# Designs tried in a protein design run: designed miniproteins, single chains, continued (4). Part 100

Each design is a single chain, and the fold is of that chain. pLDDT is the mean over its residues in the fold that is shown.

## One batch from the design tools (miniprotein)

Design m15469
Fold by ESMFold2-Fast:
Structure m15469 (fold): chain A 68 residues (1-68)
Amino acid sequence: LTGEQKAILEAMKKVEDKLSPLAKEVLELAVLEGLSFEEIAERLGVSVGTVRKAMAEASNAVHDELAA
């Protein structure tokens, strides 16, 4: 894992109680597996819009944790 991926995983552990299961899974697939939003949407059986919303929620939580 890159240092950035490691930092994101550590932030995820600190905020996982505040992340929905969907937001956690979307963030993991995007960061660890490098999947596009379209690929994540297909894998999870949701719309690309749902993936973007979940990613925004996860990214905001991780960003706030890293900035604290």
Scores: mean pLDDT 75

Design m15470
Fold by ESMFold2-Fast:
Structure m15470 (fold): chain A 93 residues (1-93)
Amino acid sequence: SLSAAEQQLLALLKAAFEDMKEEAEEMEKTREADPSATVSASGRAGDLEVTITYDGSKNVGTLTVTYKGETRSFAETDREAEQAARRALVEQI
């Protein structure tokens, strides 16, 4: 089960993704028009910042999470990378 600290971080992550929603939609439109483009969308909630970057020329997606000045980057946003990010963020609370 999730601790209170983990529940707080999940709430911040959800808020950051909601904050990024409009930028993410514009990012997808840009990528559809030019699949080789480098595009990004960022969302923030409190001390948490989440950035999704796609480098179309390399066909690589990167998730970058910054919390309280500490930055973690994950190539190809998948469940394992997301879980690792959550664990790293929990340790900083």
Scores: mean pLDDT 72

Design m15471
Fold by ESMFold2-Fast:
Structure m15471 (fold): chain A 86 residues (1-86)
Amino acid sequence: SALTERGQELIRKAEYYIDLAQQYLRQGDYQKAYEYAQLALRYAMEAVRLFGEAGDRKGLLRAIGLAIRAIGIAFEAGLKLGIKPE
């Protein structure tokens, strides 16, 4: 469906920004790692919404997995920047 195709585009964007965030994290650019991880999370969460609406369980699980990865990178980069969650 068109929703599934749109979801796949958002997955590709999330994967791209996750890769960038990981590269910046390895380089010690924690600010860029954090920003790209947040961007990846936004795309992954929108993909979660679209696959959920489409009833595409495989796409939904993939999008959730990408959201979890993006959260992990943002958390690690945030800690390095001194950003403390509650």
Scores: mean pLDDT 89

Design m15472
Fold by ESMFold2-Fast:
Parts: structure tokens; C-alpha cells; sequence
Structure m15472 (fold): chain A 67 residues (1-67)
């Protein structure tokens, strides 16, 4: 789990928000009740929308709602 969060943060720093959202999704699957991971995942979704990647943002939001 922590490895996924660490990788997600590295991808955010590199500007690859879509890959980061994928890693936050994996972390949240390991601990679905973790409010901190949910918050980080939501921040990544918001960044995807700001970057114009609405398709990936919608997919990530759907994953959040299914947990």
C-alpha cells in the first residue's frame, strides 16, 4: 500500500497525473476505508480535470464511487 502512494506522488511530481491516479486507486483497493488515500485520489482527479484529461478523471471518479 505505502509503495503505491509513494509511486503516485513521484508521478505527480513528474506531471503524469493519470499514472498517479492509477496508483492511488491501487492503494485505495488495499485499504478502502482510508480517508487520507481517498483525499489524495480526489486531488488527482481534480488535477486531471484541470489538465483537460476528463476521460481519465471520470474513470477515476467512478472507481472512487464503487468503493
Amino acid sequence: MEEYIEKAKQYIEKGDVATAAGYYGKALREDPENEEIKKLFQEAVDLLRENGDEKTARAAEAALKSL
Scores: mean pLDDT 79

Design m15473
Fold by ESMFold2-Fast:
Structure m15473 (fold): chain A 96 residues (1-96)
Amino acid sequence: MAEETAEIVIEALERLAEELEKQGRFDDAEKVRKLIEKLKKAFEEGGPLDPEDEKLAEELYKKYGSQLEREVLRLVLRRLEARGAPQEELDRLRAL
């Protein structure tokens, strides 16, 4: 669902920012947190991101896309598990 997708993306970005802070990458963590604020506004207004914020998102995805994708998958798995999804489906997603 669109609402679940927005929540998962924001939560994954928050986890990425926390991990970057742990690594001492405070500048990139601040950029991620700024993107979170902009995405929350865009989801609330139902509009596209500003071109500057799209470029920021692309930059962060190039640097941390694989890490972000892993966090998204972890959050999706936890939500499916909480909803009683079959173990077979959970195992299949873990294999990705």
Scores: mean pLDDT 73

Design m15474
Fold by ESMFold2-Fast:
Structure m15474 (fold): chain A 100 residues (1-100)
Amino acid sequence: SMLDEIEKLLKEILHAAQEAVAAAGESPADLAALAAITRLIREKLLEIKEALEKGDYERAKELVKELGDQVVAIARAQGWDAVAALAERKTAEMLEIIEK
C-alpha cells in the first residue's frame, strides 16, 4: 500500500540516523537528536496515515514535507550531512508516491 511504501522510506531515514549516531560515538547530544527524529517520525506517520485514510492527499503531502524539513534541520544541526541529504531524497520519493 501507499502507507507501507511511506513507512519503508521513513525507516530508511531512521536507519541512516542510527548509523550516524554510531559513527559519531553516541554522545548525549547525538542520542537526543536520534530520539527526536524517532518521535517525530512516529507522530507524523500516525497523522499521515489518518490523512491518507480520509483521502486528504494534500494534507498528507503537507505532513510529509513538514516531517522531511524537521528531520533535515535536526540532521544538519548535528553535522549529519549524509542523513540530511537522504531525508531530502526520501521526502521527494514519498511526495511522488502520494501524487496521483
Scores: mean pLDDT 87

Design m15475
Fold by ESMFold2-Fast:
Structure m15475 (fold): chain A 61 residues (1-61)
Amino acid sequence: MGEQTAKNLEAEIRKAGKEGDIKSLKSLKKAVERAQASGGLTPEQAERLLKLIEEEIKKAS
């Protein structure tokens, strides 16, 4: 069910990563955690997106 939500969040994460926007990446981490808590994302989708955020922050830092 959360496939479109996961795709939208992935696109935003990749955009923030390309821009080096660490503040937006941290906000997206909170958005992923909230979406998983509300059932909008599966645990697998949330884990994948959180790993992507961590890699983008590592590249930007």
Scores: mean pLDDT 81

Design m15476
Fold by ESMFold2-Fast:
Parts: structure tokens; sequence; C-alpha cells
Structure m15476 (fold): chain A 79 residues (1-79)
């Protein structure tokens, strides 16, 4: 579970960088570090996923669609 969550954060950060969304990429990298350091990795993943969803509300639709799919997978994995 933790290893899969970290993989999804890495994928999300790379896809956000490719899309030019540096803030989402930074948030995903910070989230991965928080998950690694946390006593509750699943809860930290869900908190960070929520923050990323809010950032994506302001993003162009084409960028948001792909990144939201990764956020959905991350939330599903963390539940």
Amino acid sequence: AKEEILRLFEELAREAERAGDRETARTARNGAKAVEQSEDPALMALITAHEIRELLEGAPAEVAERLRRLVDELERTAR
C-alpha cells in the first residue's frame, strides 16, 4: 500500500511537470515526503490528494482531466 501510494505521487508529479503545472508537481513531491515520514501514510495521502484536487479546480480542463485520474487512483489506493 505505502509503496503504491509513493509510486502514484511520483507519477502525478511527473505528469504535472509535463503539463507545466509546477505547483501541483511540488505539492505531489511534498506529499510523498509527508507520507514517508508519517505514522499514518494513508491519511497523509488523502489529505494531499484533497489539496491537489483544489489546485486542479483552477487548471485548464485538458491538464486537470489526466491529473484528476491519478488523484482518483491515489485516493482509491489510500482508502
Scores: mean pLDDT 81

Design m15477
Fold by ESMFold2-Fast:
Structure m15477 (fold): chain A 85 residues (1-85)
Amino acid sequence: MSFEEILKENVEKIIKKLKELAQKASPTVRKMLEDAIKAIEDALRSNDPLTARFLIDTLLKHLIEQARKIDPEVAEELEKIRKEF
């Protein structure tokens, strides 16, 4: 598999985990996760693979910081998801 194919598979796994968290989250956190999923999908579609990976990692960092102020448990799950990316 190329780097592009590996990145796409990893992003699909991350999106699946974010969707699972969104189903269990409060409405405010759910919207935050849904907005992040859209941003991740847009980054993957609109950029070369190296740029996409950098942007997605940055988006995950930002999401974790925002979530930590609202729901620390979700923030811990997001940190685990980011480590798998």
Scores: mean pLDDT 84

Design m15478
Fold by ESMFold2-Fast:
Order: structure tokens, then C-alpha cells, then sequence
Structure m15478 (fold): chain A 61 residues (1-61)
């Protein structure tokens, strides 16, 4: 299960993508990778970081 903080970041970025449907895919992917690096730097477990990335990639495809 995702921690509340990771879930909040996930929900926020999903809302951003929904509000910007013209955002290029490579830009969306770069944003996902950037936030994933920040989560790793904060000590979030790799399993949660991968779940975060997979959920967002599925959302933008």
C-alpha cells in the first residue's frame, strides 16, 4: 500500500496531467522520473516509488 504522502503526490500529479491534456508525453515522463527521484531521496521504499511511477505512466498512456 502507498503511504499517505506518496498517495498525495500521486493524486497531485494526476490532477496536473488531467488539467494539462496537451502536455507532451516526454515532459510528463520527465516529471514522473523527477518526482520519483525526490521520493527516493526522502527514503520512500523502492516498491512504493515503482508503484507511483507505474500508476502515473498508466494514467498518461
Amino acid sequence: ALSPRVQAWLDGLRAHFDGNPDLPRETAEAMIDHLARLLRAQGVPEAEVEAFREELRAHVE
Scores: mean pLDDT 82

Design m15479
Fold by ESMFold2-Fast:
Structure m15479 (fold): chain A 85 residues (1-85)
Amino acid sequence: MPPDELEVDQSFGLMAATVTLRHRDAMFANFVAQGLSPAQARRYVDELVALAQEILENRDNPELARRALERLQAKIKEMQAAIEA
């Protein structure tokens, strides 16, 4: 909530969203290589892409972009836990 914190989150979120969108095909290939089914890998990539698009759509609203980034980070942790289990 303090100043600068939202600006830092906005810059980080935009970078994370850009990386996600640029590397979506590589992420799919990596998930399949990690042992996920093609259907499960596609679902995860689609969910990550949707969250990345939400960050970009709300880039001028740091609070909404931050919430989308938090959801993106939570989804990545969920996927990592599923692969490591």
Scores: mean pLDDT 72

Design m15480
Fold by ESMFold2-Fast:
Structure m15480 (fold): chain A 92 residues (1-92)
Amino acid sequence: SEAGERAARAALGAGERALELARSGKPTIEEGVGVALAGMGAMWEAEVGGGSEVAKEAGYYAMLGGLYLVRGDLEKAIEYGEKGVELGRKGL
C-alpha cells in the first residue's frame, strides 16, 4: 500500500539518522529528540493510513533509537536504529 510505503520510508530515514548520529559519537539532545519525533511521525502515518503493522513497528524502533540518543546510550541507539531500518525495508 502507498500509505504503508510512505510510513516505511519515513521510519527508514529516522533509523538511518539514528545510526549516523550514534556513529558520530556526538549527538545533541535536540538531534535525538528530532529522531524520536520522526519515528513517532512514521508510526502515526502508518496508523492513520491503515498501513502495515511492520511499518508501524519500524517507526517505533526508530523512535527508540532517538530516545537512546537523548540518553547517551549509543550502543542501544545503534541496536534500535538498525531494527527500524530493517523493518522499514521490509515494509517497502
Scores: mean pLDDT 85

Design m15481
Fold by ESMFold2-Fast:
Structure m15481 (fold): chain A 71 residues (1-71)
Amino acid sequence: KEAEELKRRGEKYLALGDRYDAAGDTELSKQMYRKASELYREGAEAALKAGDKQLAEELYRKAEEAEKKAA
């Protein structure tokens, strides 16, 4: 549950980042992408504690992708 909730929150911030990017607010977009990356990383750690290595690997990849969008 914890990992899934963190994944959902990360997806919400990723969508906000995309919305700000479309509006031309590059600095706000980058901030939202950084928030998404943090939430995905927390979700990956929660998944590891729960023994779900597949979900953890997926969420670490999503965190890295969000971090690259913030660059």
Scores: mean pLDDT 85

Design m15482
Fold by ESMFold2-Fast:
Structure m15482 (fold): chain A 68 residues (1-68)
Amino acid sequence: MREYELGELLDMVADDPAFDAYLAGTDLTREDVRALAALVHAGEAVGRALPPVVLRYIQDHMEELFAR
Protein backbone atom coordinates (compact mmCIF):
# COMPACT_ATOMS: atom_id res chain seq x y z
CA MET A 1 0.00 0.00 0.00
CA ARG A 2 1.35 3.42 -0.96
CA GLU A 3 1.91 5.81 1.92
CA TYR A 4 -0.38 8.84 1.96
CA GLU A 5 0.96 12.35 2.51
CA LEU A 6 -0.54 13.78 5.71
CA GLY A 7 -0.63 17.29 4.27
CA GLU A 8 -2.56 16.03 1.22
CA LEU A 9 -4.96 14.17 3.51
CA LEU A 10 -5.59 17.32 5.57
CA ASP A 11 -6.16 19.33 2.36
CA MET A 12 -8.71 16.72 1.23
CA VAL A 13 -10.51 16.96 4.60
CA ALA A 14 -10.56 20.79 4.48
CA ASP A 15 -11.88 20.76 0.87
CA ASP A 16 -14.72 18.29 1.60
CA PRO A 17 -18.08 20.05 2.12
CA ALA A 18 -19.14 17.22 4.47
CA PHE A 19 -16.42 18.36 6.90
CA ASP A 20 -18.33 21.63 7.48
CA ALA A 21 -20.86 19.67 9.60
CA TYR A 22 -18.00 18.53 11.87
CA LEU A 23 -16.64 22.10 12.14
CA ALA A 24 -20.09 23.45 13.11
CA GLY A 25 -19.75 21.62 16.46
CA THR A 26 -16.34 23.17 17.24
CA ASP A 27 -14.44 26.47 17.45
CA LEU A 28 -12.27 25.40 14.50
CA THR A 29 -12.51 26.84 10.98
CA ARG A 30 -11.64 25.36 7.59
CA GLU A 31 -8.75 27.83 7.47
CA ASP A 32 -7.33 26.35 10.70
CA VAL A 33 -7.24 22.89 9.07
CA ARG A 34 -5.65 24.33 5.90
CA ALA A 35 -3.03 26.11 8.03
CA LEU A 36 -2.26 22.77 9.70
CA ALA A 37 -1.92 21.15 6.24
CA ALA A 38 0.48 23.94 5.21
CA LEU A 39 2.65 23.25 8.28
CA VAL A 40 2.80 19.54 7.33
CA HIS A 41 3.74 20.47 3.73
CA ALA A 42 6.55 22.63 5.20
CA GLY A 43 7.89 19.58 7.07
CA GLU A 44 6.54 20.33 10.56
CA ALA A 45 5.55 17.44 12.84
CA VAL A 46 1.90 18.20 13.68
CA GLY A 47 0.46 14.70 14.25
CA ARG A 48 0.14 15.23 18.01
CA ALA A 49 -1.62 18.57 17.42
CA LEU A 50 -4.36 17.20 15.14
CA PRO A 51 -7.77 18.33 16.46
CA PRO A 52 -10.06 15.46 17.59
CA VAL A 53 -12.77 16.38 15.03
CA VAL A 54 -10.23 16.13 12.17
CA LEU A 55 -9.20 12.65 13.37
CA ARG A 56 -12.87 11.64 13.72
CA TYR A 57 -13.66 12.85 10.19
CA ILE A 58 -10.70 10.88 8.79
CA GLN A 59 -11.81 7.74 10.68
CA ASP A 60 -15.43 8.10 9.51
CA HIS A 61 -14.44 8.77 5.86
CA MET A 62 -11.23 6.73 5.60
CA GLU A 63 -12.32 4.72 2.53
CA GLU A 64 -13.27 7.81 0.50
CA LEU A 65 -10.15 9.78 1.49
CA PHE A 66 -7.69 6.95 0.69
CA ALA A 67 -9.45 6.16 -2.63
CA ARG A 68 -8.47 9.59 -4.02
Scores: mean pLDDT 68

Design m15483
Fold by ESMFold2-Fast:
Structure m15483 (fold): chain A 97 residues (1-97)
Amino acid sequence: MELSDQEIAQLKKALSVMHEELLKDVSPAVVLTDEEISVPKVLLETGKLDLGDKSLVEVFSDPSNLEVVKLRDFANWLKEKDPELFEKLLEEYGKDV
């Protein structure tokens, strides 16, 4: 695993900020603990946050659309599947925006 604890912390912050902007608040469904997050199943299956006919609010409001994964495992997966999105999230949302 090549990701530092600092990179994982930056991704956690980026996900929290992203959901605050999209949902107008910090969704507890996104960051559950220091080690675990809830992510849409479609993101894990397709590598893209394509929600079809559903809004992010609708997806995160229904636990059946979400999978609980370890933040570190998700970070490694995202860096492998979409390194540009991973880097962008760390640079734009993992810092003071």
Scores: mean pLDDT 62

Design m15484
Fold by ESMFold2-Fast:
Structure m15484 (fold): chain A 61 residues (1-61)
Amino acid sequence: MEKGKEILRKMAESLTEEELRAAVEDYERQLQLAKKNGLPKEQIDFLETALEILREKLAER
């Protein structure tokens, strides 16, 4: 998880504000579908964590 978070943060830093907004929307859709399809808790938690990181970076712009 820690290594994955680091990679996600670095990737998010390389994105433009517009790309970050698109990524947030995409992850929100993926999270909604994951919950609807009953994906494992670990997968849902990962998507939530990724979404939080993307939102955090977008708020910095």
Scores: mean pLDDT 78

Design m15485
Fold by ESMFold2-Fast:
Structure m15485 (fold): chain A 92 residues (1-92)
Amino acid sequence: MLVGVFAAREDPEAVRAVLEEAARAPEPVAVVLLDAGDPSGASTAAAREAAAAHPNIRLAIVRVPGMTVEDVLSPENAARTLALAREAVAAL
């Protein structure tokens, strides 16, 4: 199983494009979306819709309140981000 981890931002088209690309994998893919910058919920809604259309996609959405996308991507937060991603994948 492939695992992809990415931070949500207010860009539903980009989020949909990432899941569409992941869906082209010949094997099951776990996608972990860290919701750090989607105040409207549009990106998380787009991710759920795209995942529902592709049976090889297993989607986990993790809310990360108080963090920006830059915070999630920062090296100093790498251990926390990886721990959240591992917990989400284990729950799939």
Scores: mean pLDDT 73

Design m15486
Fold by ESMFold2-Fast:
Structure m15486 (fold): chain A 80 residues (1-80)
Amino acid sequence: MTKEERIKEIRELATEVLESNGITGKEKEEKVERIVKAVEKNELSYGTLLTAVGRIGVPGLDTPENIERAREKILKIAEK
């Protein structure tokens, strides 16, 4: 996967997390870019984004508790 392809995937995953929490429009766009920057700075992992949308595909990591913790971490990074 190229760096550009990975950034596109991160934007799509971040969008899904934000929309599932009722965040839309310009606020969503600004928060998506904050999440992308956090991943580029190694403050947030790609695996955390996959976990938050239930797509990590690893047995035991897609539990409701792990999904909720991943979502909270992402929303905290994207907070107002």
Scores: mean pLDDT 75

Design m15487
Fold by ESMFold2-Fast:
Structure m15487 (fold): chain A 78 residues (1-78)
Amino acid sequence: MNEEERRELEAEVLIALGRMALTVGDYDLAIRLFEEAIRLGRGRVRAEAYRNLGRALERKGDLERAREYEERARELEE
């Protein structure tokens, strides 16, 4: 496994942990985990992180920023 593959897997793990945080209502932790996943992931993994970040922001009440990140996810998954 090279550095690039390692970073992609790390991003996927962070997304999984963020989803768990989101499920138990720890929105601040979920946001931090998804932001880290965005830094490490590329393409579809990064798009998935943006989509989940948007969901976490929506649950925290930041609807405007949630919409922005959902749009960014769509651009990457086109």
Scores: mean pLDDT 84

Design m15488
Fold by ESMFold2-Fast:
Structure m15488 (fold): chain A 65 residues (1-65)
Amino acid sequence: LPLYKVTLKPGVYGTRELVKIVEELGGKVVKTIEMLGLSGFEAYLTPEAVERLRKDPRVESVEPL
């Protein structure tokens, strides 16, 4: 699976719930990121997980690494 960087919208919380969604859709989270009001994670994502995250109102971007 390709590695992606997922960034949440500034000031939005929900990293734990999004990690659970990724794992339920067959992905794997490798690193969580929280600094200076920026939240996100790096994960191996299935196509289904990419589409689900892009539709989530908490998600700013889903970028391939």
Scores: mean pLDDT 80

Design m15489
Fold by ESMFold2-Fast:
Structure m15489 (fold): chain A 94 residues (1-94)
Amino acid sequence: SVKDIFEKILKMSKENLLKAAEIVKEVVEKDPRMPERLKRHVADLVEALKNSDLSKEEMVEKLGMMLALIAGENPEVFEKILEELEKFIKETPL
């Protein structure tokens, strides 16, 4: 599951990578189990992605770092993010 999601993320456009990052941010912001520091950090990372001319590879690396941080903080929230990303991938052309 995680490997399949990441393989599909690698094939996404920059626009769809930004949308995926915004999904991560929304799930984190709405979940009361996530600490405020991590909510702010994720929001700042997503804002930086929107305001930079990063390469597609750099965007994937940033998204991967966000997911790793969330998984380390709360595995249940991480699973919820994976479910939302799977829905997005199924409904969105590459």
Scores: mean pLDDT 82

Design m15490
Fold by ESMFold2-Fast:
Structure m15490 (fold): chain A 58 residues (1-58)
Amino acid sequence: SLQDIRDEMDVELQRRVQEVVRRARADPSVSRDELLAEVFKVAKEQQEKLDKLLDEAK
């Protein structure tokens, strides 16, 4: 169902964001600006993927 697709994509988004945050925390020289930019990029990519999957499921 469409809910299963949304739930799976939300889990993947959370996992990817957590990976970016963990990488930044492992390297204290990573700036907050760089972290935010990478999180934003990941969120945008996941939104595009979700949109495509939802369109295909219609």
Scores: mean pLDDT 82

Design m15491
Fold by ESMFold2-Fast:
Structure m15491 (fold): chain A 65 residues (1-65)
Amino acid sequence: MERIEAFLAAREEDIRAALAAGMSRQEIRDTLLQEFVAANPKASADEIAEFVRALRARIAALEAE
């Protein structure tokens, strides 16, 4: 849980920059999921699913700003 939040907090500026550059939500999700899995190769399927849910919520929140 803390690992997911720390990762997303560190990537918040990158997500904002990607959205401002016109990158799609799917491209942002795919890129950050790849980075998360690369950084956490032993992550469980449940942890990966939770990461995807948290990432989708973060993207939606930043788009609403």
Scores: mean pLDDT 82

Design m15492
Fold by ESMFold2-Fast:
Structure m15492 (fold): chain A 96 residues (1-96)
Amino acid sequence: SMAEARERAAALVERVLAAAQAAIDASANPSLALQTVEGIAELALEIIRRSTDALRALQAVARLLRAAIEVSEDPDLKALLAAALAEVEALIAELK
């Protein structure tokens, strides 16, 4: 369902946000790239929560996750972002 897809996407983005926040907290001087990934994850989560169109919300989230992958310099965070993107793209395919 659209509601289940939205909940699954939110959980994926929340995991990315938690990982980015943990990396920031662990660093004495967090990179601008890491802070940008956190901001992208926060925006993606807000789009999922506020959008009335689940498919359009997930498509926007997929674009934001691709941007976060491009910006990210942390290989562990990049792998988590890529896994989240693959799951979001699978959810988009289910809704088409």
Scores: mean pLDDT 86

Design m15493
Fold by ESMFold2-Fast:
Structure m15493 (fold): chain A 73 residues (1-73)
Amino acid sequence: FEKVKEAYEKALPLLKKSAEAKKEGNEEEALKYAQEARDTVAKELGKEVPPPAKSWEEEIRTMERMLKEAFEA
C-alpha cells in the first residue's frame, strides 16, 4: 500500500513533465520523461526495470500495469 503510494508520488513530477511535453507536441521529451517515470516506479517497487518501449503510450501502460499489480498484491 504505502510503497505503491510512494512510487506514484516520486513518479508524478516526471509524469507531469511527460504529459506537458506530449501536449506541446514534443514526443521525444514526452517519451524520455515517461521512461524515467517507469524506471522510478520499478525501482521503488523493487521490480526489475523493463527495457524501454518505442512509444509514449506503451511506456505509460507499462507503468500503470506495474502500479496496479503492486497495489493488488
Scores: mean pLDDT 76

Design m15494
Fold by ESMFold2-Fast:
Structure m15494 (fold): chain A 68 residues (1-68)
Amino acid sequence: MSKEQQVDAIVSELVKQASQVLSPEEVQRLTEELNRIKRLMLAQGASLDQIRAALETHVTAFLARVRE
């Protein structure tokens, strides 16, 4: 499986988990933000572990903002 496919699987998993507690509009915003981070980090040659950590950190921060 390619690195890009592995990152896409991580994004899908995180979005699926977050969708259980977010509105459809919030899920769309989170998905757009995660895809932006994914594109930037892949373009910079970041490792799979670095991308996973960044995406997980962003989801945690997003959920904290939404619950404010």
Scores: mean pLDDT 84

Design m15495
Fold by ESMFold2-Fast:
Structure m15495 (fold): chain A 76 residues (1-76)
Amino acid sequence: DEEIEKLIKKLESKDPAVRAQAIVEITRIGDPRAVEAIKKLAKDKSELVKKALQLIVKFSDNEELKKAAKEALEKM
């Protein structure tokens, strides 16, 4: 599934709205291949990204993604 790889690349965007939208789509897909990219968002300074990570914690069906998002939020 090439869609998840494309979304992971969008997490590197300079536009926080693009990064936040990619997080929303990653939440819908629930693919654990995004776990390491989500963990790196701990250094992100955007409130939009922080709010999007909260959506993973609340709505993702994948426990590893939920854990990664929770850990990133704790470091932000």
Scores: mean pLDDT 82

Design m15496
Fold by ESMFold2-Fast:
Structure m15496 (fold): chain A 82 residues (1-82)
Amino acid sequence: SEAEALLARARAHLARGRVLLEVGRELIAQGRVLEGIGYVLRGIGDLVEAELLAKRAKKLAEEAGDEAVVAEAEAIIEEAKK
């Protein structure tokens, strides 16, 4: 479904955003501050996109009565806010 496709994209952005944030933090800890900030900003962008895609998927799933996809979307939204 369209909602499931949006969830898959949201999960990919969530996973990449987390990796980018971790790399950014490690670079900052090593004194590579400007490079690390670049990774953090890209990571934040991915988390924002994950939240927006998951919110769209949730709306479509609610309209379709797909409670499992709604629950999955809510989990991604909460995870992206961390």
Scores: mean pLDDT 89

Design m15497
Fold by ESMFold2-Fast:
Structure m15497 (fold): chain A 55 residues (1-55)
Amino acid sequence: LEKLKEALERFRYGIVTPEDIEILEEYGLDPTLLRQGIYVRGEEFIKEVLEEVKK
């Protein structure tokens, strides 16, 4: 979860590494859809993703 939070934060600011993409995909997150969600809803989208993964 902490690695996912860090990856999402970097991704939000346009910092993308292969390791971060692998983490996102491991949690079932599509990087393209995630980028769109962050662009529209920002930090609130990140919070919702983290809560959903935590369940």
Scores: mean pLDDT 73

Design m15498
Fold by ESMFold2-Fast:
Structure m15498 (fold): chain A 86 residues (1-86)
Amino acid sequence: MKKRLEEILKAWLSMSPEERKEFALEVEKRIKEEKVKTVEEFIEVAEKVLKERKIEPRPELSPLAQQLTDEHVEATLASIEAWLAE
């Protein structure tokens, strides 16, 4: 699970600011429509959106993606769990 989220985050951080916002809104919309309640389902939705948009992780294109650590991935997992619990 953590590696799957890391790949999603690297792809997301490699996007332009406009694409990052559009991606986040699309994922949020699908999560609400599909009534996603678990982090695993969240990751599956995000992976589907990346695949449909043909976005591949390119951390070399983003300093933020290159600086991504396990602690950042774990913090993101905790944030997703908190958001889904609401």
Scores: mean pLDDT 74

Design m15499
Fold by ESMFold2-Fast:
Structure m15499 (fold): chain A 73 residues (1-73)
Amino acid sequence: SEEAIRLLRKAIEALNKGDFETAKKYAEQAFKLLGREDDAKRFVKLFDEASKGNEKAKQEAERLILDAVREAR
């Protein structure tokens, strides 16, 4: 769980820098490590939409990462 939390934090950092590819990679690894493959698939779709300028999708992706960090405790 500690490694998953570290990856999720790196994903948030990449999101803040506008690096969607790096953020997607770290988040996918973290969700798989947590055994949440369905959430990983949803997250990938949200990231694809966010990279196209969908602000709602970006906000929802950020919320999923924050929720996963809280639950990984």
Scores: mean pLDDT 77

Design m15500
Fold by ESMFold2-Fast:
Structure m15500 (fold): chain A 96 residues (1-96)
Amino acid sequence: GPVEKEIQAFLEEMRKEIESLIKELVKNNQPLQKIKETLDRFIRRKLAELSERLLAPFQEKGDVEGIRHVGELLSRAEAELRKYVDELLKKIEEQK
């Protein structure tokens, strides 16, 4: 549905922004721990913005089941992004 499509578009855009951010931080010789902290803050901010936007219509209607369903989709999206970040960070450790 529309929510699932927006989450998929968000995940694709986030992968590109994360890769770009990592390249910048690596180019600036940031330590791995600083890269991890910067990515965590970035992901949390972007997910909070998405959550507010996606949940608003269901909250306005008092749709408890819709809120629960969207929350589950958002939880899975966060897990997918964090797994993607972990794989990218492993590659960085292998190159240093």
Scores: mean pLDDT 86

Design m15501
Fold by ESMFold2-Fast:
Structure m15501 (fold): chain A 68 residues (1-68)
Amino acid sequence: SMEELKARAEELIAELERLRAESSDPRVVAGLTALIDAIRAALEAEDERGLRGLLAMGEHFLREYRAS
């Protein structure tokens, strides 16, 4: 549901924003900013399909990052 996707998006954005704040690498900051902006755009458009793809991508990125 869109309601569940919004909750997941809010949690993911918060984690990505925290990671961005901790990073001093401008390439990492730019990449995280682009992902956050894409998720926010999908939320505004109520694009459930696009949101699902972006959330899966961001969640996978965080899992790999935390495993490192």
Scores: mean pLDDT 84

Design m15502
Fold by ESMFold2-Fast:
Structure m15502 (fold): chain A 85 residues (1-85)
Amino acid sequence: ELSEEELIAVRLAFKKYSDEEGKISFEQFKKLVRDLGLDLSDEEVAEIFKKYDTNGDGKLDFDEFVELVKNNPELLEAIKKKYGL
């Protein structure tokens, strides 16, 4: 479970990278990871994304993004540092 402060930080990150449908594409997710300064390879980013893109549409909605962040502590800490201050 995320705290209220963590959920606010995650929501701010999501809003910055989401499209007009309110979803994050794979390209925008890669940009988010790079903008957070995380040294994940494109292959590692793709494997993380695929686990939470449950319908295979190439996009993450907010609930899928929250689950992804909860299960990737390094990503959560980077988001908190940038958006939770």
Scores: mean pLDDT 82

Design m15503
Fold by ESMFold2-Fast:
Structure m15503 (fold): chain A 63 residues (1-63)
Amino acid sequence: SSAEEAARERERLDEQIRLLEARVAELRAQRDQAPPSQRPQLDAQIAQLEAVIADVRAVRDAL
């Protein structure tokens, strides 16, 4: 059914969000230990992943 398909897709997207949030946490920990010269690159990677998370959440919420 379309309802069962939507529920399965939500579960899949929620799992993707969890994995991406774990990666953001890892990069934030790396950033905190990084020399100042490397922080802008890490900040850019964090921002890119946070944008991906926002997009995935928007897709999930549209289901």
Scores: mean pLDDT 91

Design m15504
Fold by ESMFold2-Fast:
Structure m15504 (fold): chain A 78 residues (1-78)
Amino acid sequence: SAEEALERYLKEHGLPPLTPEQRKAVEAMAYALRAIATGNEEDAEKYAELLGWSEEQKERFLKEARDTKAFIEALKAA
């Protein structure tokens, strides 16, 4: 996971470990980035849950993720 990879990096470089709040923020960001990259509804739902988003905010985010995925696929076909 992104939070585990970051914690490993911090440990290898003698930096302080993530606080619980920082860990939660990294986890939320990882779900957001995966949802945007893949259009994955499960990742979008988990991100919305972590942020306490409304159903309307979740639907908008998922639509933007799907549009981004379609754009990336179009670029690969060109």
Scores: mean pLDDT 69

